# Designed miniproteins, single chains, part 49

Each design is a single chain, and the fold is of that chain. pLDDT is the mean over its residues in the fold that is shown.

## One batch from the design tools (miniprotein)

Design m1797
Fold by ESMFold2-Fast:
Structure m1797 (fold): chain A 49 residues (1-49)
Amino acid sequence: EEGRKLRERFERELWERAEKGAKSMNDQDGLDELRAIRERREAQRKALE
């Protein structure tokens, strides 16, 4: 659980930074890819729960 929480926080911070970067560059393709990856990982996490 502790490891999972740490990984979740780290992952959240990484994706937030990447999303902000893509947003500031008006990189719609990058934003779409980030969203798709995040949704896929969220679905995987829910399946494990």
Scores: mean pLDDT 72

Design m1799
Fold by ESMFold2-Fast:
Structure m1799 (fold): chain A 59 residues (1-59)
Amino acid sequence: PDRLETGRRHELPLEVVEKLLLATAKDLGLSLEEAAELLATENHMPRKLLEEAVERLKK
C-alpha cells in the first residue's frame, strides 16, 4: 500500500499509560524513562504521550 495507518492505534488514556510505565519499570528493573523508551520502541507508543505520563509520575 502507498501508506499505512500506523498512527491510530495509540489511543490510550494517560492513566493507563502511567500504569503500564510503572508495571514495566517494576518488572524489568528500569527507570521510568527507560520503561518509556522500551514501550516506544517495542509497542510503538507515541513518545510524547509516554513523556507526559513520566512527568505526571515524577510529581
Scores: mean pLDDT 72

Design m1801
Fold by ESMFold2-Fast:
Structure m1801 (fold): chain A 70 residues (1-70)
Amino acid sequence: SHMEEAKELLEKAREALLAGDVEEARRLLQQAIGYASGVAKETVERALEALERGDEVAALAGIEEAIKSL
């Protein structure tokens, strides 16, 4: 399902960000937006905005909240 694909991409984005791979995390978040809907999609978009600002802590928190919303 789209929710399962979104969750897998978000978990991979979380792992990439924890490993310091910001570019890979950004790519995975962009892909996850395509599979997410509603509150989860809005939360992923906020996490991507945080990452674009260089706020990796806020981005990580947003990824974890998006996973919980799915």
Scores: mean pLDDT 86

Design m1802
Fold by ESMFold2-Fast:
Structure m1802 (fold): chain A 73 residues (1-73)
Amino acid sequence: SSMKKAQEELEKAKEAEKKAEEYEKKAEELKKEIEKNPNASKELIEEYIRKGAEAGIYLMSASSYRIAAESLL
């Protein structure tokens, strides 16, 4: 049962890592838009900050799931 629970936690970690990558890609796209426009809107800058923050949250979640998996092995 511990090995099955560890596998479930690793699956959650992988899903969180995938979400982090998606948000990181969105942040990179927004960063390129900002760099091309010296008059970038406040809304564009705020969206970039939000996407970066979401990526960070998902990375923290992924780390927590991996630690949980290791504790079950």
Scores: mean pLDDT 87

Design m1803
Fold by ESMFold2-Fast:
Structure m1803 (fold): chain A 60 residues (1-60)
Amino acid sequence: MEEVKREAFYKGLVAPEETLEKAFEIYLEKGTLYALSDRELAERLGISVATARRIKLGLP
């Protein structure tokens, strides 16, 4: 069930687990993290825009 866990959405290794939990809540609310801009996601999660973009793009 690795593919269906949070790591499959977020490339989870790019952010703390608490941040990924919040991102998962947004994903459930909106159906996709791409519904939010990098800036909006950053503001919702209390992180930098660069980290928000990494979560959405799955980059390290």
Scores: mean pLDDT 64

Design m1804
Fold by ESMFold2-Fast:
Structure m1804 (fold): chain A 68 residues (1-68)
Amino acid sequence: HLQEGLRALNAGDYETAVEHFRAAIEEDPLNRQAYVALGFALSILGRHDEAREVAREEAERLGLPLPP
């Protein structure tokens, strides 16, 4: 799923990238790259509230400080 999401992201298919990155997180909730890539794709789509929630989820799952 992560590689499929990255391919979609590089192709400019940000909606498909979001779906694959969410699936990558479901498969491996500790995959930091999937959270970062998901937040980036959501931000490009202008879905900033969802991008903030993804950053919070990453911090909670990985024990990282919350972004400002």
Scores: mean pLDDT 77

Design m1805
Fold by ESMFold2-Fast:
Structure m1805 (fold): chain A 83 residues (1-83)
Amino acid sequence: MEELREEYKKLIEKDVDEAAKRAGELARTSATGSPEEGAQATKELAAMIRGAKEVSPEYAAKVLSAASDAITAELRRQREALA
């Protein structure tokens, strides 16, 4: 868990846009994957957000926004499919 945080911190320092994209992918997996896949994706996403906060508040906001947008879009798709 600490190793994931440190690796994502390095990614964020190198390429915050790629980190934000990864955060969105993890967020979607946490919402749509199996219980095991969702649990792992949630842990990785939490580690990435913690790493981003250690780099800068702006990077943390970007990563969190990407994750939030991905979850919101997925929940909207599921809701519309039920309508």
Scores: mean pLDDT 78

Design m1806
Fold by ESMFold2-Fast:
Structure m1806 (fold): chain A 94 residues (1-94)
Amino acid sequence: DLVKKGEELAEKGKKYLEEEKNGKLAAAYYGHAGLLYFEAGDYEKAIEAFEKAIEADPESEQVPGAYEKIAEAYEKLGDLEKAKEYREKAKEFE
């Protein structure tokens, strides 16, 4: 059950961010949760998880990849304008 595993990882991300004040580890858990939600086809939860990962560690080398995944998720939802916006955000890191 990919959604349930994603929810468990997102909850761990929240605890690392709020209790441990560890944004880098929180971002890793939220990023993994986003990937599991994306694989499950829950694109709205995937977007939320990747946005939380970016917010938790905005200087991370993983941030451009998270923006690309958010863009892919918006394409899957039919929001081509948002998909373009997030792809442009990813390119700003090149």
Scores: mean pLDDT 88

Design m1807
Fold by ESMFold2-Fast:
Formats: sequence, structure tokens, C-alpha cells
Structure m1807 (fold): chain A 66 residues (1-66)
Amino acid sequence: SAEAERQRRLARLERAKEVAPDSVLFDLVIRVLRGEINVDQALELAKRHGIKLTPAALKELERLAG
């Protein structure tokens, strides 16, 4: 149902915030989703901010963000 889908999406976003509450990480994911930067550039920026991301982790965050 639509309500179950909504609750599941909220749970995924809530989990993402718990493991990555940093606004910089969310900003990077949003930029990749909007096509402003590519995955490689996002990984480089994350490293400069002290955030360790694997390509797999970034892809999972993209999926969670929708």
C-alpha cells in the first residue's frame, strides 16, 4: 500500500541520517543525484572533508535518496 511504501522510505532516510548525519555527506549525495558532480568527484570531496566513502556506499545513498 501507499502508506507502507511511505513508511519504508522514511525508515531508509532515517537510517541514512543516523549513519551519516553530516550535512556535507548529504550535500554530496544531492549533487551527484542532480548531475552537478560525478561519483569520482564526490569521493574526492568526501576524503577532503574526512568522510570515508566507498563507491558501493555512495551508490546505496543515491538509492536511498531516490
Scores: mean pLDDT 65

Design m1808
Fold by ESMFold2-Fast:
Structure m1808 (fold): chain A 76 residues (1-76)
Amino acid sequence: EKEKIEKEKEELAKNVKKLLTDAYLMDAALELGLPLNTSKEEIRKANPEAYEEVEKQEKIAEETGERIAEEIAKRV
């Protein structure tokens, strides 16, 4: 069961990171007046500062995902 919990925790962390990263990309696109499905590369071309902010947020999303997954794993 421990290995199963560790696998679920890893998947949960990845899913949280993806959801938060997608949200940050949409937020950056909205602030720049771009379509919500604008990619990181397009944001980088339109505004390098916004791209740097998205990269910082992505790191925060990764740390947040790991923290949430750790807390959930402790509860189950």
Scores: mean pLDDT 76

Design m1809
Fold by ESMFold2-Fast:
Structure m1809 (fold): chain A 64 residues (1-64)
Amino acid sequence: SSKEELIEAAKKGLELAKEYLKKGEGGTAVTMAGHARRLAEEAGDEELAKEAYELKKEGVQKSL
């Protein structure tokens, strides 16, 4: 379904964001986490959206 596709895309984006964060590329991680959050919100997955939001915050801190 469309909702399942959004959740899968959000999860993939979140995993990529985590990898960029591990590599010290906080700015890229912020962008990818932000996109994943939007997809999770559109799918109505509040837990996934929260995880993406937390990762985005970590990316911002590491880009300073």
Scores: mean pLDDT 83

Design m1810
Fold by ESMFold2-Fast:
Structure m1810 (fold): chain A 60 residues (1-60)
Amino acid sequence: MKATIEVDGEAKVGDVVTVTFADGRTGKGVILEVEGDKATVKVVWEDGTVETVEADIVYK
């Protein structure tokens, strides 16, 4: 698992989510695309680095 986002209700493009990585790191991201149980998320790190990741969606 590369990354996980936890969503209450329905994941939508443009939603701001907390991304959790397998190593325990977290970052803020914006959903760019939703495909089934996966989302493409643009993560902006505290150092200003921008990364696009594929995350598994976990619904509450």
Scores: mean pLDDT 77

Design m1811
Fold by ESMFold2-Fast:
Structure m1811 (fold): chain A 64 residues (1-64)
Amino acid sequence: DTAAVRAELYAAIDAGDPERVKELLERLGFDPETAEMIAELVKQGDRETAKNIADARLARLAAA
């Protein structure tokens, strides 16, 4: 269920936990480079950009 997975990812982003974000993204099939980029944004406190990129990629994965 994409909605449940997205909710857990958003919770990790809001918590500012880059390690948890990276773990969840890799489990969701994100490539390592994209997972690292999103985790770095979370580490820097740019949570809105991190959510936007994660959401766009999740939408593409769900459509594939």
Scores: mean pLDDT 80

Design m1812
Fold by ESMFold2-Fast:
Order: structure tokens, then sequence, then C-alpha cells
Structure m1812 (fold): chain A 73 residues (1-73)
């Protein structure tokens, strides 16, 4: 579940393991995107990029989620 992955991400963030935290947030964002939770996917992908700016998977998820959200307008 998205919540479980986000919780684990926060735990690694508290430990200062930004790379692992970013990977967990990226996985959570991917699941949120698949579930149609585009706003949540954007938030999680943005947090992943704050911790690991070179995470290409998180960038891709962020762009996809933004595109999906804009299509609702």
Amino acid sequence: KVEELEKKGKEYEKKGDNKKAAELYTRAASQALKEGKYEEAIKLAQRALELDPNNEVAKTILEEAKKKLEEKK
C-alpha cells in the first residue's frame, strides 16, 4: 500500500538515508499513480526529488501524474 511505503520512506529520511528514502517515496508515487491518485503521486515524487534530485524514475512519475491531473480540466 502507498501508506506503508511512505511510512518506510519517512523512517529512512529520519536516519539521514536520503537515497533510500527517495527510492521508497518513488515506489509510493508509482503506486499512487497506478491507483489514479494523481495529487498524491505528485507530492510523493516531489519529495523523492528533494532527497535525490537525479532520480529519473521520480521525474517520470511526476510528469505523468501532472499530465493526468491536467487532463481532468
Scores: mean pLDDT 82

Design m1813
Fold by ESMFold2-Fast:
Structure m1813 (fold): chain A 70 residues (1-70)
Amino acid sequence: EEEDEERRKLLSEATAQLRAMVAAGVPRDELNARADQLADEIVEKFPELDRDAVRAYLQGVVDDLLAQAA
């Protein structure tokens, strides 16, 4: 499942990037914009993925990370 492994890698990298930004104190608006950009990049490579689902997943990651940082 080489495509699934690559998808997991991209999602993991996106999550790690968002985590680092939250730790650095980046504002929510910038985090949301970055999450949307990362979702677009993932869907560009894997057009079979639901863009809204990928965006929702990454926005959920942002929300969870911000809740943990509070």
Scores: mean pLDDT 80

Design m1814
Fold by ESMFold2-Fast:
Structure m1814 (fold): chain A 68 residues (1-68)
Amino acid sequence: GAKEQLEAAYKELSSDPRFTAELIGDDKIVAKSSGDVEYLIGVALRLIGDYPGLEVKVEGDTLIISAL
């Protein structure tokens, strides 16, 4: 379900040294990138493909991920 996809996305992002990922409440991830914009966009597109139950939003150098 979407909650399980959110947990999987959080584990993936927190394992990437180019991201600082935080869980906000029980249903939202905020992940700040230390990489370039191209890297950030590539990760966002991959997450959209892998986790169809999640909404992935890019705000500046930050990914905001929530359950649909």
Scores: mean pLDDT 83

Design m1815
Fold by ESMFold2-Fast:
Structure m1815 (fold): chain A 103 residues (1-103)
Amino acid sequence: AGYKGLLYFQNGDYEKAVEYFEKAIEEEKDNPLARALLYVEMGKAYLKLGDYEKAVQYFEEAIKLNPELPEAWKLLSEAYQKLGDTEKAEEYRKKAEDIEKKM
């Protein structure tokens, strides 16, 4: 299911990407690290759709499952920037940088 979500995402069909990522998340319910990566992809799809509140929700779920994902923190920062929350955007950008420096 996840590979089809990525295919639809690359083709610009973000609504179908969401449908296939949701199915992939259901299949990976016992694998929190895989679910975290799928939540990042869901957030990216919603960011492309302009649903910034949904994007925030999915990036926060990804971070809850795996806080060591610098991409998720960067994307959360971008989503908050789109919502006009510059303080949270700066906080989460710094968090991503701090994680990357430990890699």
Scores: mean pLDDT 85

Design m1816
Fold by ESMFold2-Fast:
Structure m1816 (fold): chain A 64 residues (1-64)
Amino acid sequence: KDELLKEIVKATNKFIEAAKAGNRDEARKYIDKAVELAQKLGASPENVAELRATLERIADEELA
């Protein structure tokens, strides 16, 4: 349980670093990882969709 939360935080931090570096493939990989971990943690479909939308918006802003 705590391990999954730490992995989500780690994936989100790696996503931010990849987006800042302009590495689109790595950024997408960490978005997918964070979403997968949230689903394993039992997040609702609405929360999962909101997380994905938020991370994709951040990626669009950093990578555009």
Scores: mean pLDDT 78

Design m1817
Fold by ESMFold2-Fast:
Structure m1817 (fold): chain A 111 residues (1-111)
Amino acid sequence: KEKELLEKAREEAKRAAELFREAARLAEEAGNEKLAKMARAGAEAAEAAAKAKDAKELLREVTSAYAAWMGAMMFVPDIKDEELRKRVEELLERATEHLIKADKYAMQAIK
């Protein structure tokens, strides 16, 4: 049961990483280097969470990804293209939903 929960947490973290990578790509396209940097940091942390050997390591990496997500959201309003801004917001919101699921599964794995 704990092993299955940890694998589910890793899968959710992997999905978050993919969404952060796409958000970073769109931010670079928009010329928003600060947003791109924060989204890349979120992707790297989520990728580390997806490869974490145990639930505690996964939770530390998810916390780092969450901090990067908060930083990225601060720069979303700087995107002047409304449709691109909405796409980046949607990707970042979906990424945090997967981070929340990863956290939930990892927390269940350590109890």
Scores: mean pLDDT 89

Design m1818
Fold by ESMFold2-Fast:
Structure m1818 (fold): chain A 64 residues (1-64)
Amino acid sequence: MEAEREERKERIRAYYEEQGLTLSDEQVDVLLDTAEKLREIGEEIDEELAKRLGVDVSYLRKLG
């Protein structure tokens, strides 16, 4: 889990470095936390949509 977070932070920094922007550790943390929050919201949307369509959430995840 911790190694995974550090790897994601490095990818964000590398991407922006290639664009000519040097991000601080604080900026990288904010971006990563925002991305994780958006992912959580996406998971909730999938669950709610699955209920409304009468299908299993795993079916929707295969399509998206």
Scores: mean pLDDT 67

Design m1819
Fold by ESMFold2-Fast:
Structure m1819 (fold): chain A 94 residues (1-94)
Amino acid sequence: MEGLEKAIEHLEKAIEAVEKGDKETAIEHLRKAAEAYPEYKEDFETAIKMIEEGAPKKQVLATLYYALSKVYADAGKLDEARAAFEKFLELAES
């Protein structure tokens, strides 16, 4: 599904941007992910709000990895979905 693959690409780029402290680029990619795959629009918009409100990087990354795990699962990429979910657990439990 073209929209699903684009959402994965944009979500991965948003995670990279958050890691680098580039809030503007992260928000841009999250908006594009929401446009590409509207089923998880609320999750992407929640992450945008967290970035805009200055939430801790770790909490933002946890939210993004959780969203990424769901999008990978929808794409049938179960190994990648599991890896993303394990990253979410590491970040959320710290």
Scores: mean pLDDT 86

Design m1820
Fold by ESMFold2-Fast:
Structure m1820 (fold): chain A 56 residues (1-56)
Amino acid sequence: MKEKAEQYRKLGLEYLKKGDTEKASIYFEKAAEYYEQAGDTGNARVARLNAERAKK
């Protein structure tokens, strides 16, 4: 789960760099879900915050 969370976090960052904030938000949300499944509540919270910021 944690490895998948890292992969989705990297995808979110890559789409954010491209200016695709919609896809960035989606991938940061997926990262948060996998971090939660891994019990990594700190990184899950950060990923959700990144997703919300990308939507704005």
Scores: mean pLDDT 81

Design m1821
Fold by ESMFold2-Fast:
Structure m1821 (fold): chain A 63 residues (1-63)
Amino acid sequence: GAGLVAKVVKDYTAKRPDELTVKAGELVEILEEVDDEWVRAKSLKTGEEGLLPKSVLGAAGPG
């Protein structure tokens, strides 16, 4: 695929409606870097989009 894909390395539960809930071991596509700490990502498991802290993601590569 054309997008960057990263593996979730730490479980994250959404704290706000614009955030994504993910579990360690899942894959997400990085859509946008929002700032130095947050990305907008799409879950490849559910197709849901939302914000995730970069700290819960591993190294990104081509999807």
Scores: mean pLDDT 81

Design m1822
Fold by ESMFold2-Fast:
Structure m1822 (fold): chain A 93 residues (1-93)
Amino acid sequence: MEEQERVIKLTAAKLLLIGSILDFQFGNISIEEVLEAVEYALEQGLTFEEIAKILKDFGIIDDETAEKIKNAKTKEEALEIIRKALKEYKEKK
């Protein structure tokens, strides 16, 4: 892949994920729609660590949950951890 195309794709995926997190925080979208944005970000080449950092920076998850996502062995494991965290966030708010 050309490095320029990769940078553009990664930046677009990050922005889409951030937009989905904000929409979720405002009550505009479901947990499943946020997970779709996470899956898209992973498909575009974002790491579990980068996704965990974004979720933590927006106050969705704590440090402990971010470490669990970073250490996930599969996409399915990471998505399950994120789904549980999003449910907990919604219930606490």
Scores: mean pLDDT 83

Design m1823
Fold by ESMFold2-Fast:
Structure m1823 (fold): chain A 55 residues (1-55)
Amino acid sequence: SMEEVEKLTEEIIEAIRNGDLERATELMKEASKRFSKEEVEKMEKEALGEYTRVA
């Protein structure tokens, strides 16, 4: 569901903000198993945006 996509996206962004790249990578792998390619691509774009903000 969209709610599950949003929740996982928030967890990935929080992991990146905390510098926990291992957790962020693990969550992205789980996303690719649970959601569509389009949804995963959207999550990746949001995660990359957060990463470039803190760099």
Scores: mean pLDDT 78

Design m1824
Fold by ESMFold2-Fast:
Structure m1824 (fold): chain A 65 residues (1-65)
Amino acid sequence: MVSKIAAMALIAIGEMFEGKLVDVRVEDGKIIVKYRKEDPESKEAAEELKKIGKELGVEVEVYEL
């Protein structure tokens, strides 16, 4: 189940980690987060977004580059 408002809020939160994340976008009501494997801080930021998404009822998928 997808909430457009929750997805937009999660994106706004994701922008606070813009220095640690490679890419954040919405696709088919899911939040897609990509981080560089060599950047452990980027991975931690991506995992935090996944937790926040779960609390907001939004699917978050995390990928390494």
Scores: mean pLDDT 68

Design m1825
Fold by ESMFold2-Fast:
Structure m1825 (fold): chain A 99 residues (1-99)
Amino acid sequence: EVKEYLESLLKIAEDFLKRLQQPLTPLERDILAGLLYMLSGIEKIAAERSKDPEVREFEKKIAELFSQAGDAVAAGDVDRAIQTLNELIKLLKEEIEKL
């Protein structure tokens, strides 16, 4: 079900947000940025495969937010990463509530 998938993404985003509340080592920063970029890539592929325009635009927006969060983490901009993840979490919660 789509709901279980979105709930899994929400949990992942919340776990990343929680980790960003503590200082990151350089290795942890690289790993976290890499994971965010991988999630962005997965959502971009999902968007390209979607036949529903509304689902496609949602997946594209989620992909963009994961990519922006990855850029912020890679740059050491923790405040920007937290803001971007909070926007992602808000969108995921709103979409789950519609299901």
Scores: mean pLDDT 87

Design m1826
Fold by ESMFold2-Fast:
Structure m1826 (fold): chain A 59 residues (1-59)
Amino acid sequence: SLGVRLLMHEAGLSEEVAREVERLAREGRFDEAIELLMTRGGLSREQAESAVRFAAEYG
């Protein structure tokens, strides 16, 4: 999906992590998606929040 490709290209995430973030966002589990982006992707909280919002809107 577009969200997975964006997370891989913009945030440098592995496909596995990007797909898990998309799954969590799709299920409305935004706090867990944000935590995963910060701990596995090395993103700041603000970057993680923006990425999750994008995945929820366009994913």
Scores: mean pLDDT 77

Design m1827
Fold by ESMFold2-Fast:
Structure m1827 (fold): chain A 93 residues (1-93)
Amino acid sequence: AAKEADPDDPLLLTMEGHNAFLEGDYERALELYRKALELAPGDPFALRNLALVLAAQGRLEEAVRLAREAVERSPENPVLRATLEELEAALAA
């Protein structure tokens, strides 16, 4: 990282968001991933991370919406497409 200690570092926010998600703190994970997305607008992986947290909260319609946006930004990425397919299947169940 080329920045001095920056509380708005997208990498730091993503790492903290991932830790919050693993601990089941979905609200904290959403805040951190949303902030990371604000610093890197349209980042398909930040959109995917937000979608996964929303799905964990049962907010499947919102999760599918964000996952579709991620795929639109990187349609050749198989990880993003797999995430969308999994979330659409969960919403349809």
Scores: mean pLDDT 79

Design m1828
Fold by ESMFold2-Fast:
Structure m1828 (fold): chain A 101 residues (1-101)
Amino acid sequence: MLEEEKKKLEEEIKKNPSASLYGDLANVYFELGEYEKAIEYFKKAIELDPSLKAQFYAMIGRAYLKLGEYEKAVEYFEKALEIDPSNPLAKRILEEAKKKL
């Protein structure tokens, strides 16, 4: 299912790219364990729609955490919390990332 969804999103993006489609594709890459690709597409989504920074900075931080890049993970979670202090994803995972430093 995830591989099929990935191909569907890639084809949709070729026809009409949008921040939402890039974000969806990034989530699929994340679930597949392709964290570097997930980060790339979350950044593309933010570039097209900066209002998504709070949400996608937390996801970028989570991807860096999965890659073992704990300092970058903390940086992006702190950026997410600076924009939205109530972000539950960023709060929970920031605690995990700081424990690894």
Scores: mean pLDDT 82

Design m1829
Fold by ESMFold2-Fast:
Structure m1829 (fold): chain A 55 residues (1-55)
Amino acid sequence: MKYLSSPSFIPDALRRHAGLSDEEQRELLERIKKAFEEGKSGHDIGEIVQEVLRG
């Protein structure tokens, strides 16, 4: 994945995590949103997504 700060990354992440509970989906969205607001790259956000999936 290229280091794009595109919001389209969020919908893709949500589709990949459709199997998560409502709480887990909300937590994931919150963390992704905060990371984007902090100027994190797509790579950093991807790592956050993997952490949430693992936990």
Scores: mean pLDDT 64

Design m1830
Fold by ESMFold2-Fast:
Order: C-alpha cells, then structure tokens, then sequence
Structure m1830 (fold): chain A 55 residues (1-55)
C-alpha cells in the first residue's frame, strides 16, 4: 500500500478527473485487498478494471 500511495500522490495531478474520482472511491473501500487492486488498476490506466472492482 505505501508504494501505491506514493505513486498515487506523485502522479495525482497528472490523473484524469475520472481517475481521481475512482482513486477517492478506492481509498474509501473497507476491504484492503480490493482497495489495493483498484488503486493499481487506476495507476495502470485500466479504468474498466477499477470500476469493476469498486462496484
């Protein structure tokens, strides 16, 4: 999680509005495994996978 949080912070200003919204939702997820997978998908630009995880 620390590595993902660091990369998210570093690239946050470069993310699209949709990616930023999904990242906010991912950080609110109570399940740490789903949270990590969603954040990885967002950082990889895999928006469809991130949406699927966060449903």
Amino acid sequence: MEELRRKLAENFSKLTPEQKELASKALQMPDPEKREKALRAILEGNIEEAKKILE
Scores: mean pLDDT 75

Design m1831
Fold by ESMFold2-Fast:
Structure m1831 (fold): chain A 71 residues (1-71)
Amino acid sequence: MVENEIDEERLAEEERRALEYLRTLSEEERREALAELDRALAAGASMPELTPEQRRVLALLERYRRALEEL
């Protein structure tokens, strides 16, 4: 099996659980979540070097952003 710094299977499971939760949110709460995600992603993109934990968090946030946009 391929081992990565970012555990894709774990990220997919966390994404699935987060999406289930996000679907219960109001439209206003989802807009607030999107704004927070966009801010976090922009901050991450401005960093020249990321730790493995930071990369994992950014990957998860990017997945949440795409999922929320499709709702």
Scores: mean pLDDT 69

Design m1832
Fold by ESMFold2-Fast:
Formats: sequence, structure tokens, C-alpha cells
Structure m1832 (fold): chain A 77 residues (1-77)
Amino acid sequence: NVEVLIEVLENEELSDEVRFNAAVALGKIGDERAVKPLEHVLRYSTSPWLQFAAEGALLKIKGEQALPLIEQIKAQR
């Protein structure tokens, strides 16, 4: 379910591969509850893989409406 996937995404004790798969799954589900957790990963994760997955998931959930947010986050890095 979405709540378990968000917990996996936010758990920094888990491998980047497991967290990447959670981000991809959240994007495919398209539930807006994942938006803020994915934004956090895009802003603060040191893993380019997780940043890439979070960006893709945000685009799948919000479509073109995610573009200004993604651009703002990337400009601040």
C-alpha cells in the first residue's frame, strides 16, 4: 500500500536500490500522498539515483504541474 511504500522511501537505513524501487512504485500508483515525501528525497538525498527516481515519480503523479517545483529544487542544489 502507499503508506508502506512511503515508509520504505523515507527509511535511510534501507539500500538506495530498495528506496529507488519504492519511489518508482509510488509514481506508478499516482497517489498525491507521495508528493511531499518525494519532494524531500529530491531536495535532500545525496544519491543521484534517488533524486532521479523522485523526479520521475513527481512527474508521473502531477504531470506538467511538477515541472516548476522540480526546476526550483534543482536550481537550489
Scores: mean pLDDT 83

Design m1833
Fold by ESMFold2-Fast:
Structure m1833 (fold): chain A 77 residues (1-77)
Amino acid sequence: SSIEQRVASFEAGGKAYEAAGDPLKAADIYASAGTGLKLLGDNESAAKFYLKAAEYYEKAGDEKKAEEARKKAEELK
């Protein structure tokens, strides 16, 4: 599958947990997406997913994981 298909799949999974009102699980999926895309060499998409993970970790009240996700995104820019 293309990188675009992987990005779409991770977006769909994260959005499903957003719709369910579970920001922590949404953040975990977005963080996993960031890591997976980084390993595939798509640093631009990886950084975007890490920033989205940080946003949802912050909404979940997990400031430490939000900060870690922001640092991972910064490292890729």
Scores: mean pLDDT 82

Design m1834
Fold by ESMFold2-Fast:
Structure m1834 (fold): chain A 60 residues (1-60)
Amino acid sequence: MEAAEAVRAGDLDRAIELVREAHRRGTEEAQEGLRALAETLGLDPATATVDDLIAAIRAL
């Protein structure tokens, strides 16, 4: 997932942009990517919201 790559690269603004775009698309593939990113960030993928993901990225 490109957002996870942006996080690893330290490009937090791009990571946030990619998270917002994936949420807007709402596709099954995009939602799976967001769940995987939540798990990588230490969040519960079943309950984490897009705002939780953005907050976790900003805290890095």
Scores: mean pLDDT 79

